Designed miniproteins, single chains, continued (5). Designs and how they scored, part 79

Each design is a single chain, and the fold is of that chain. pLDDT is the mean over its residues in the fold that is shown.

## One batch from the design tools (miniprotein)

Design m18730
Fold by ESMFold2-Fast:
Structure m18730 (fold): chain A 56 residues (1-56)
Amino acid sequence: LTDKELEEFLEKWRKDPFKPVPSPRSGVEFEPEEVIPIINSKDVKKALEELMSKKE
């Protein structure tokens, strides 16, 4: 396999972290299937700060 093909292959597998190898059957340490922007953390942080400031 050429380097280019290897990289493309790896990228494709990156999309499917769930390979035929179930590993230890626990992907706790493993990141979720894909890193998805779970709710704008920035927005949540700002809202939280505003709430705290209001109490003051």
Scores: mean pLDDT 53

Design m18731
Fold by ESMFold2-Fast:
Structure m18731 (fold): chain A 87 residues (1-87)
Amino acid sequence: SVAELLRQVAEAAAAGDVAAAEALLEQAAPGLKELLEKNPELRKKVGEVLDAAEAEAKAKGELSEAEENALAAEIARKLAELAAEAE
């Protein structure tokens, strides 16, 4: 499922394994795109997650690699929860 792939993206990002996170995200992307196109409420909630993440990044200024990885993992986890509700 898209939710399971996004959960794995979160785990890879948290571990700092950028290559694994990118590969898993590429696997999730077609299914996630389809869910977003079919579910207006999901698109809204995803937008809210991304807006909150952008605000957090701006508040911290220049992020370290560890902070970027932690933020990416948090985003992927939240997206996995939303995708699970839509599937």
Scores: mean pLDDT 80

Design m18732
Fold by ESMFold2-Fast:
Structure m18732 (fold): chain A 86 residues (1-86)
Amino acid sequence: SSAIKEVSAKINDVVAEANKRLETLSDEQKAAFLAKYQKLYDEFKKKVAEVLNDKSLSDEEKKKKLLEITEEFKKKVQAVLDEVEA
């Protein structure tokens, strides 16, 4: 679906930004980021699965919720990057 393609594109952008920013960090800062990132990614996957498995939601409602969840994930990843760079 177009929603899945848009979500995938946004996730790829988040990963690309994170990798670029991580290039300038120490191994200890990278380890700290990865630990927090794993928790955020697990939460993201759970929320995505809940939306996709919700039989009460239309395809348009699922698309909207998936984009909102993806934007929240992006902001949280950026916040962790900002924290570990400080």
Scores: mean pLDDT 84

Design m18733
Fold by ESMFold2-Fast:
Structure m18733 (fold): chain A 93 residues (1-93)
Amino acid sequence: GAEAAEAALRAALEKAEAALKAGDEEALLAALEEGLRRLLELLRAGAYETALELGRRLAELAREAAKKFKNLEFEILEGLVGILIGLAKKLGF
């Protein structure tokens, strides 16, 4: 349900922030991929406002990761999160 997906996404965001500060590229990639999966679960559950809020945080972390590591995987993740944010905006009106 939405509540479990939200809790898991918040945990993934905390892990991503910690990994970014530590310079741990592998842990950051794993946390952002988990975050993307949980964001999709929030959208499927109809939790559009929460998905928009947390999706924006996830996109910011992916953008900072892409700047720091210059790894295409982070750029792709930022793009995918952006698509899900766009869907949340359309479905939440």
Scores: mean pLDDT 89

Design m18734
Fold by ESMFold2-Fast:
Structure m18734 (fold): chain A 80 residues (1-80)
Amino acid sequence: MLSEEEKELIAKKAEELLAAELAELEKLPKEKQVEAYRRVAEAAERLAKKARELGLDAVAAELEKIAEVFRKKAEELERE
């Protein structure tokens, strides 16, 4: 099993990769950005459901928060 330090490093790397991907998405037309944010929300919701089935409730809760954030971003961008 990975050490806590390695888990923290992986989490940080995932955040950096997500930030880079979001920066690329911001260069796309509004309609494509909305579609991309909705796809991220859907993926996070599916992963959250699988995490719940595996008893990883804390991980599922974090993924559910991510899904909500991206769903809200898509809705706000679509209204602008």
Scores: mean pLDDT 74

Design m18735
Fold by ESMFold2-Fast:
Structure m18735 (fold): chain A 87 residues (1-87)
Amino acid sequence: KEEAARRALELMQQGEDYRQQGDYDRAVEYYRQAARIAEEAGIPLLAQASLYAALAVEYEKQGDLEKALEYAGLASEYLGKALEELE
């Protein structure tokens, strides 16, 4: 569980790094990988956070800043909840 959570969080960080570089396609790939690892490990809040982050990046790429901001907020909220469970 702890090792899977760490790997998922590392992949989410790499996704965010690619997003900041403007490489939206790689950002989405990394977030989806993080979601898969979290789901397989039974950490649904972390999986959902990663999926919302991927969706936010997809909308940002499309220029839909309103939806991008909405899903980025959901990703942040669910990540916070997931981290509380991983204490």
Scores: mean pLDDT 87

Design m18736
Fold by ESMFold2-Fast:
Structure m18736 (fold): chain A 117 residues (1-117)
Amino acid sequence: GPVSALVKAVASVPADKADEFYERVKQALEETARRALARPGVLEAIYTVEKDGDTVTAYALVRADTPEQAAESAAEIIDAVRKAFGDAPVEITVRASTPELAELLKKLYPDAKVEVV
């Protein structure tokens, strides 16, 4: 059946630049989610970006027919979010619906926290 990856990225940024980071991350996720949804086998690609003071938090959910398709789209999302945060330290957590998807993502992003749900 379909598999899913939920990517969470959180960064503390200078408060006077929080709006700039929020808009940059939001634009990056909008473009990446649109591209993900256009891929064969991707069933759902949605995102939300939140700002609270000096903290910017991004969430992106990808649902796909196979672990490989979900991993490919999740990887592009992680890369896009990291690029959008630039020099800001960002913590990436991924919740994978299957052990196979989690193993693929752990191999690609050994510095990210990958959990099976």
Scores: mean pLDDT 89

Design m18737
Fold by ESMFold2-Fast:
Structure m18737 (fold): chain A 90 residues (1-90)
Amino acid sequence: MDKVNYLRKKMVDISKRFRDQYPDAYSQMRQAMAQTAQDQGIADISKDPSNPDWIMVTFNQDKIDSMSDQQIDNIIQQMINAGQQAAQQY
């Protein structure tokens, strides 16, 4: 599996878990995770101002492919931590 598909699969699994555990905070958690990915340079996010819960995440394939598996796992963990912190605020 390429690194982008690995990252996507992990994000889907995490998103399902977060949606089940924190349904009222899930949109904020999703936004925090997307922002962390953008801050790490692995993704670009776009938002619809008419629907602030809607975000599109486009992964930077070249950046992700340049990283080690350890670096990808560290970013995934940072995204998880950001999502959990967002949930605690709501």
Scores: mean pLDDT 77

Design m18738
Fold by ESMFold2-Fast:
Structure m18738 (fold): chain A 68 residues (1-68)
Amino acid sequence: EIRTVQVRVDLSASDEEIRAQIEAAMRAAGETDEARIAAVVDTVVASARQLRDEHGLTEVTFGLHVAA
């Protein structure tokens, strides 16, 4: 079963800070698949860069999908 975890991300933060935040949130939600964590982190960082660079957003809440 897939659950959604909401994470508020500061888009002015570095890619490394965003990666660490999303990784921690995925693990705290019970995700144990390291490949899945890495894929979600990469996707969120790419999305954060696009939202910052193309839309001028400073903060966004991401819904992270965690397999339970």
Scores: mean pLDDT 81

Design m18739
Fold by ESMFold2-Fast:
Structure m18739 (fold): chain A 70 residues (1-70)
Amino acid sequence: MSPEEQAQRILELGDQAERLLPGITDPGLREALARSLEEMRDQAQRLGEQGNERAQEAADRLQRLIDRLR
């Protein structure tokens, strides 16, 4: 998978997670989702540091979702 394809997939997963958030009320599931989003955020940040603007956008969006889960 290319860095650009990876960044696009992370954005799509973030969009899907945002749509699911209102339905996730269990604290354990919210924490598990937050951890998964943190791993994706870290990968997106790394790609963004390499000059991928889409990855930087993904990292920023994932951070906002993580903040909403905690």
Scores: mean pLDDT 80

Design m18740
Fold by ESMFold2-Fast:
Structure m18740 (fold): chain A 91 residues (1-91)
Amino acid sequence: MKSVVLEFKVPSKETASEVVKGAAQAIEDAGGKVLLVQPVFEDGLTGKYKATVQGVVDGVNVVVTVTVDPKSKITAKEATEEIKKKIEEAK
């Protein structure tokens, strides 16, 4: 069974939320099913913001994790395009 496991570091909570929405939409647009969405939350012990999306597309497990890192320069569009590309390559 193929798996797509992707991790993104993004510059803001807003970008993280956009990537989560983009990942869920990419899974659905590919004919897949979203199994879990963990919306952006603050880890009160570390102060880091994190989110996760899990799904399945044509028997391929898709796991996307997003962490907020202010040093990151990635855009939500770039992350979403990479997610779409990796899903299509795994089919």
Scores: mean pLDDT 83

Design m18741
Fold by ESMFold2-Fast:
Structure m18741 (fold): chain A 67 residues (1-67)
Amino acid sequence: ADKAKKQEEEDKQVARIKKGTAGAIETITTAGVQVLQAKPSRKDWLSPKASQAEEDGVKAVEEVVKK
């Protein structure tokens, strides 16, 4: 009954995933491959939109690491 509220919450989840991506860059110094490979274990609570944002986050991490 509050699809607008849900969209806002999902946007916040997307923002958290992107923020977590910045933290993952630091973690990659220690266990980056494991962090990226752990993604599938979280899809049980991710919505399709959040899953797409996580994929974008992984790409952003790879670009930063590559540079």
Scores: mean pLDDT 59

Design m18742
Fold by ESMFold2-Fast:
Structure m18742 (fold): chain A 76 residues (1-76)
Amino acid sequence: SPLDKLLEEAKKTLPKEVYDAFMELVEKELDPSASQEEREAAADKLAEVVKKLPPEQQQKLQELLAEIGRVMAEEL
């Protein structure tokens, strides 16, 4: 699917730490057994690794996340 291809490109483009934290958040958001506290913890973890990135990489990540969100809204 277009989403799967975009996620694979994200894996190649983003630093491993950032990609892993993002996928952990996605996994918790899609898990009906996950608590809101677990989702918030995953979001906080992603925020901490993003905070350590140079501003240029933070901007590229925001652009990539916006593209993923657009594809998800259109395809899912």
Scores: mean pLDDT 75

Design m18743
Fold by ESMFold2-Fast:
Structure m18743 (fold): chain A 60 residues (1-60)
Amino acid sequence: SEILQQLQKVGELIEKGFEAMATESVDKALEYFRKAKEASVTQDGIGASEIALRYAEKQK
C-alpha cells in the first residue's frame, strides 16, 4: 500500500539522519529528520520523526 511505502521511506530517512549524526554533523541529521517529518502521512511516522528531531536538537 502507499501508506506502507511512505512509512518505509520515513524509516530510511530516520536511519540516514542517525548515520549523519555519527559520520557528518547534527545539523545534517536535523535535515534528514525534517525530511522524514515532511514525508510522514501517518501519526506514527510524524511521532517517530518528532522524537528523532528532539533527540538531535538536544545533541546540538
Scores: mean pLDDT 80

Design m18744
Fold by ESMFold2-Fast:
Structure m18744 (fold): chain A 93 residues (1-93)
Amino acid sequence: KEEKLKEWEEFAKKMEPRVEELVENPDYERALEAAKEAYKEKTDVGYILAGELAKLAKHVNPNLSEEEKKLVEEFIKAGEEALKRIKEEEEKE
């Protein structure tokens, strides 16, 4: 469990510069690309980040293609489920 926490911290630090760049220069394609990279990590933190980046992509471009909309919805759901898992583990004493 401690190893996963360190992995999550390292991943969050790795993605922080990309998130900052997207905030300064919002580009929906870069946001979706970053979301795909986060999702590929298959970690709870990766899923959460993918969901947030997908929300950003949708906000920057409300006229996404049907395929892009499907990816955005999938990433958002994965992020919500990952947050639920983290909260459930935190409640285990």
Scores: mean pLDDT 72

Design m18745
Fold by ESMFold2-Fast:
Structure m18745 (fold): chain A 72 residues (1-72)
Amino acid sequence: AVPELSEEEIEERLKWLNEKYGVEFTREQVETILWTARKLIEIGFEINEQLLKEGRIRPELLSADDLARLAA
């Protein structure tokens, strides 16, 4: 299941985006983006982790780790 993120996490992400990019994201928009990214990352991360474990892919996806933190 992909439950809703905590209110605190959503507020932190929204604050960061608004401060860094000067964009007025609504909480609902951030939730939608994070939900979609979470699903895609979950699938990709499982595949990547399996391949890394087998030594078939390079462990250079630091951005993927950062995005996975948004999903957690």
Scores: mean pLDDT 62

Design m18746
Fold by ESMFold2-Fast:
Structure m18746 (fold): chain A 92 residues (1-92)
Amino acid sequence: SEKEKEFLEKLKKLREEVERAVREGRAVELAEELKKKFEEAKKKGDEETKKLALAGLQALGLAAREVGAPEEVIRHIEEIAREIGLELLAEE
C-alpha cells in the first residue's frame, strides 16, 4: 500500500511533467531523458523506475498526438516507447 502510494505520486508528477513538456515544445527532449532514465534503472535493477519511464513515454506519445505535433516527433517518441516496452516484456 505505501509502496503503491509512492508509485502513484511519482506517476502523477510524471504526467504533469509530460503535459508541461508538450505545451513547451520539449516532447523529444523529455522522451530522450526518459530513455536515459530507463537505461540507468536497467543497470540498477530498478523495476519501478523502468515501468515509470515506459508509462511516461506512452503518455508523452498520446499527448503529442492530441496537440497535433509533427509526425516525426510522434514517431520518435513511439519508437522509444516500443523498444522499451519490448525490453520489459522480454524480462518478464
Scores: mean pLDDT 83

Design m18747
Fold by ESMFold2-Fast:
Structure m18747 (fold): chain A 97 residues (1-97)
Amino acid sequence: KKISDLKPGEKVEIDGETYTVGKVTEVQENISVIDKTDGLKIGDKVTVIANGKKIEAKISGISERGTVIDVGKKDGIKKGDKVFINAKSKTIKVERI
């Protein structure tokens, strides 16, 4: 499926890996906040596409407001950048944690 057809919060398979698509909603000097994300935990790896470049980052916090990643303005991140969060494909949907 085409990346351009993906909305924030959707899951997509790219190169054999499953990703949850996010979007940067807030940017600070050293961190950024991603919009709607599901099934994420602190320490999970994410890839931000900023100005055509792939930037590897890690989830540093999870809140009601969104998911916090450890890259920000100093890394070239801006509001609206796409984020690809590595998620295991097709786990039985157990909505209980």
Scores: mean pLDDT 67

Design m18748
Fold by ESMFold2-Fast:
Structure m18748 (fold): chain A 70 residues (1-70)
Amino acid sequence: SASAEAGRYGRLAVEAARAGDSERAAEYAKQMADAASKVSPVAGLGGRQAAEAARAGDSERAAELATIAG
């Protein structure tokens, strides 16, 4: 399901962000946002915010936002 897919990518985004891999974290967070937006717009927004934080190099914030969204 889209919800399960969002959860999977959310976990991957958190792992990548905590490892300091902001590029992978952003990519996984984007995939999470795409999957989550099929469930609700609010969940998709959370994933997009996590992707933005990861792209900015804020791996701690990206991990936090991905955990909340996924």
Scores: mean pLDDT 74

Design m18749
Fold by ESMFold2-Fast:
Structure m18749 (fold): chain A 56 residues (1-56)
Amino acid sequence: GPDLNKILATAEKLGIDPMTALRASSLFVNKNFSDREIGERLGISVRQARAIRDAM
């Protein structure tokens, strides 16, 4: 499963709300959304969405 501690550490480092980061990780696991689509859905940048996925 996703490394929750690594996701939360990445969120803190990039100024992403922890709940938003966890929602992004859930959407990457449960749906075939791109970094761009997650960014648009959650109001974060493509780079922030990609960093969360890379932390998983």
Scores: mean pLDDT 81

Design m18750
Fold by ESMFold2-Fast:
Structure m18750 (fold): chain A 65 residues (1-65)
Amino acid sequence: SMELERAIEEAAQRIADFAGMSPAAEAELRDTLLRTARSVEEVREMEERMLRVIANGRAHRAEQA
C-alpha cells in the first residue's frame, strides 16, 4: 500500500514536471492513479505511456509549426 502510494506520488511528479502541469493538475493526476493503479508495475507502465503521449504531442506541435 505505502509502496504503491509512493510510486504513484513519484510518477505523478515526474509526469507533471515533464508536461509542465500546474499543482492542481498534478494533484488530479495523483488522485486518478490512486483510483486506477493496482500495482507498482501498473504505475510504471502508465507513467511510460503518459510520457510517450506527451513527447509525441510535442513532436506533433513542432512538425505543425
Scores: mean pLDDT 82

Design m18751
Fold by ESMFold2-Fast:
Structure m18751 (fold): chain A 120 residues (1-120)
Amino acid sequence: KKEELKAIVSNTAGEIAEILVEGAERVHAGEDIQEVFAQVNEEVEKVLKEMEEKVKKIAGDSPETKEFIELAREVFTKAVDKVNAYIAANPDAPFEEIKKFIVRQIMEAKIQVIGEIELL
């Protein structure tokens, strides 16, 4: 069951990274940053809801599972916020540097959340 939870978290991280990279590409192409960030946040929230439902199917509906879901949501949301803040603060940054920052932030978030699965 822990391996299934790790797979769900890894897939969630991958989907969030893809959303953030596509958002960064749109900003780099000259789309309105506030509009892109709003759409990115909406897409991320959808992915996090799907993660929650998948986790509940594997781990059930215990208080411990609910705490894990809340922690995972917070960790990924904070990573998204850091990426958005970085893009806003560095409007002239090359896309490849932004992409590397996205990959790093989401990988760090993934590692943190996977570490918490060992405590379930």
Scores: mean pLDDT 88

Design m18752
Fold by ESMFold2-Fast:
Structure m18752 (fold): chain A 70 residues (1-70)
Amino acid sequence: SEIDKLLARAIEEVMKEDPAFREALEQVLEGKPISQETIDALLEKYPGLTAEQLKALVEHWAEAIRRAKE
């Protein structure tokens, strides 16, 4: 959908500015678990979020990217 395409574009902008977020998203898109090093790096940048919330957010954004390709 157009909304998924807009969201995917916004996610791409975040990935350009945040290599740890890009790494987490790439791991999920490849069907791999997010590495602990990547989670730790994200928690340092986003101290208001828990590891569980970060994993859920990355999974949600990965789904948006997959839908944008359909």
Scores: mean pLDDT 78

Design m18753
Fold by ESMFold2-Fast:
Structure m18753 (fold): chain A 72 residues (1-72)
Amino acid sequence: HMERAEKAVNGDEEFIDEVLAKLKERHGLTKEEVDAILRGELQTPELVAALSEEDRDLLMDYGVAKVVKEKK
């Protein structure tokens, strides 16, 4: 948990790719769909019910990493 958070705050590109690959493997989510979830644009009851606590943690860490990478 803490180690993943450290990678997220550093904007690690490999970590971003790993999270996207995991979410695609588990839920069939594309990068565009993950980005839409983070923007609050994709919040169906079915999707929310399908996401585990681990998946939510991965989404949060991915969101942090993306913002850090973009801000430089």
Scores: mean pLDDT 72

Design m18754
Fold by ESMFold2-Fast:
Structure m18754 (fold): chain A 115 residues (1-115)
Amino acid sequence: SLRAQGEKYEAEAEKKLAEGDLVGASQYYSLSALYYDMAGDTERSRELAQRARDLAAQRPDDPLSLRSEGTSLALLGKYEEAIKSFQKSADLSRETDEVLSSLSLMNRSITELMK
């Protein structure tokens, strides 16, 4: 189920956080938040999105952090800020990770439709 997948991503985020992997923790918290939102648990989604955002803010020059920040901002209804974070993620990963760059541009385009 969507909720069960959200719970698994939350557990992975907690594991990454315990290991000191702030970027990995932010990514898994943002994925968990997305799955809880899809499951209709909007309050838990918002809590996890805020945690992901707080962790991403500690690594602002990492394109993975910027992508998780964008996802979290979108889940929090901050669409203009989310678009900027996705664009910055795409720009920073353009030469080093074409897949991440392309995914961030897709996330940006989807977010523009939510405005």
Scores: mean pLDDT 89

Design m18755
Fold by ESMFold2-Fast:
Structure m18755 (fold): chain A 93 residues (1-93)
Amino acid sequence: SLIEEAHKYIGKAQEALRQGKLEEAKKYLEKAIAYLEKALPSLSNEEKIVALKLIADAYLVLSDIYEKQGDLKKAQEYREKAEEYLKKVEELS
């Protein structure tokens, strides 16, 4: 399923981060977000809340990676995306 694939890529991203492999972590996070976003229209409200939180968390991690790399503009863009998804969580809760 799309959700199972998303969780697989989140796990791979976490392992890449643990090893300091920032470029691999970015790719895995982007892939996890894509699977979660693709799953959203098929999910119940309870499942959407979980998926939206995972997307927001992934964007926050991407923001942190770009900040560490000196790309402050990308870091801000991803922080703003995370805030948008967190707002969607509040609206569904």
Scores: mean pLDDT 90

Design m18756
Fold by ESMFold2-Fast:
Structure m18756 (fold): chain A 60 residues (1-60)
Amino acid sequence: TEQQILDQAEQMARQGASADEVQRQAFLQALKAGLPTEEAGRVGDQARDIALSLGAPETP
């Protein structure tokens, strides 16, 4: 589900992943879950915002 992807994104950010890494992984997970590309992009963007809110750097 979208919520599971976002929960995983938060965990990745807490483990030191960059916002770009979190966004990429969330986008790929959303596509794998069967979401359309547009919705997967939105999930990736939300995951990136979560990572940034937790203090993750933008890039590695």
Scores: mean pLDDT 83

Design m18757
Fold by ESMFold2-Fast:
Structure m18757 (fold): chain A 77 residues (1-77)
Amino acid sequence: MPPLSRQQQRDLVTLSDEYLKKIDEAEKISDEATKKAVKDAVDVLASYGIHIPEELQTAENVKTTLKVVRDALTASL
């Protein structure tokens, strides 16, 4: 994968935390809101070269991926 700049890594940490909160909030509203939040998070991750297979695009798996990405990048920053 192409290397991310330090700024892109910081941005992705911030975005990962934001989308984790967005999915948690959406889960309290409706299944439809949750699906939208999950799709938005998947699209953002894909823009950074992180692809989640369609069959794994569930709230649980996407939240787990966001946590892993955030923690890995935080450790490297």
Scores: mean pLDDT 80

Design m18758
Fold by ESMFold2-Fast:
Structure m18758 (fold): chain A 80 residues (1-80)
Amino acid sequence: SMADRRAAFERAFPRLSPRERLLANGIAFSDRSLAELGERFGVSRRTVSALIRRLGARDKAELRELVRDDAFDRLVAAVA
């Protein structure tokens, strides 16, 4: 379910290395292919796909939604 995916994201995202966090944001907020992102970060496309799945997403579009939802929740909490 989407709730299970969000729970997986919330568990995994804080545990990412700084480099993995940059890659996750690159995947979420760029229109670059997974292969292009892999080349830019010096990793294989398979490694990029594995990070997406570790974060509870099936693909780049789902990861974008999870990252945007997290960022929005943090923004709302900051103004409450």
Scores: mean pLDDT 83

Design m18759
Fold by ESMFold2-Fast:
Structure m18759 (fold): chain A 62 residues (1-62)
Amino acid sequence: GASELAQFAAQGILKGDLKVAEAAGKAVQEKTGIITNGPYTALGGLGASSLVAQEEAGKAAL
């Protein structure tokens, strides 16, 4: 579901793969039914997943 896609996007961002984050953002839009322009969908997915990825990486590093 959407939470699984968010985790997938977070993993992509950890690898520096923006295309993975963009694809996950679009998929989340489809699952949640949020209507938005493509660039905003990709940005939203990237931003949210980036925060999760950085938080998890920080915890693992400690």
Scores: mean pLDDT 53

Design m18760
Fold by ESMFold2-Fast:
Structure m18760 (fold): chain A 75 residues (1-75)
Amino acid sequence: SSMNNSMLNNANNLLNEAKKLLDEGIKNPEARKSLSGKSYDLSTKARDMMDKVPSGNDNKKKADEVKKKSIDLLS
């Protein structure tokens, strides 16, 4: 459905923002703690959105990939 596609796009955008914040934290150590916290919040939001994608939906595999990326970013 268009809603599930929108959720996947939004979740991927949140993960891209989270990754940018982590990269900025590497370049700016003074802001690292704050940026890591914001990245964690965005990654958590992306995972929460993907948890709402039903089992048996064609987008579930893509949702699981987004969840994996979120976990990998938090590691």
Scores: mean pLDDT 77

Design m18761
Fold by ESMFold2-Fast:
Structure m18761 (fold): chain A 73 residues (1-73)
Amino acid sequence: SECEELRKKAEEALKKYRETGSKEALEEAFKIVEELIKVCPNDPAIATAKEIGAKLNEIGDEIDKELAEKKAK
């Protein structure tokens, strides 16, 4: 199904981010997760997609906070 394909792509992109630390891979994963939520509004997979999306946003916020703290010393 389309929902399974999108979830698989999101998981693959997230795995690539974990292996490489690439911001581009993180952005790609987030984009795919947004598409999954849009395409599958009544699917149980939305709960998983929201969890992945929340983790991606949280990682971004943590990186920004660490960079700000490093600059302030």
Scores: mean pLDDT 66

Design m18762
Fold by ESMFold2-Fast:
Structure m18762 (fold): chain A 94 residues (1-94)
Amino acid sequence: SHAQQHQQQLASFERAVAELRARAPELSTAEYRRAAVTLLGVLLHEAERDPSVPQEAIDRLRALLEAALAATTKEELDAVLDEALGVMREIVAS
């Protein structure tokens, strides 16, 4: 079902973010940004290929990818990742 697919995508993204955060002390800000951008890029690509994902959610994920590219601190990147998790939770709730 679409709900099961969305739940699996959320669980996968939650795990990837947790694994990235666990490695944060070992990464430079540039390395952390590249990893966050990669995760958000994959998330956006999967969302764009899923016709059950609303366009507003895709637009929000694209804006978050742009925010990650512009981020200068790990704290800003963590805020972007938290917001992306929020978007995914809203997709699951829909």
Scores: mean pLDDT 88

Design m18763
Fold by ESMFold2-Fast:
Structure m18763 (fold): chain A 81 residues (1-81)
Amino acid sequence: SKFEKWLEKAKELYEKIKRPVTKEDIKEFLEKARNAETLEERLIYLLTALFLKSELENIPKEEVEEAIKSIKELIEEEEKK
């Protein structure tokens, strides 16, 4: 699905940060999402920010996975309309 490809790209962007995550990293990707011209770019940056936030704030994996699932369901529902 399109969402799975966007999720892969977000993970790739997150994994490129080879140092401890900072609040500035999250702000950078949120700003990229805000300035994104396409839904694809916006979601890739938002998902990257979610991964960065999960590391910085030590959010349980289950909560991150549940958030991703909810986002996927919303996007797939909009694509059917």
Scores: mean pLDDT 82

Design m18764
Fold by ESMFold2-Fast:
Structure m18764 (fold): chain A 69 residues (1-69)
Amino acid sequence: GEELARKAGEAVREVLLAAGLPEVVADVASREAERLIRQGFSPEETARLVARGLGEEVERRVAEALRAV
């Protein structure tokens, strides 16, 4: 539901900020993760899309954070 999507966005934002990415990038990825989770995308699919071009380690951490939500 809405709460799950919001928590997913927060988790993605925190991972990206911890990885040293700019707030603008983290905010965009957070909103995109919320949209994808609402649409029923898996943690792995969501991580691939929102961490696109950010590197394998960042994608892996995003996927782990999304699975923990």
Scores: mean pLDDT 85

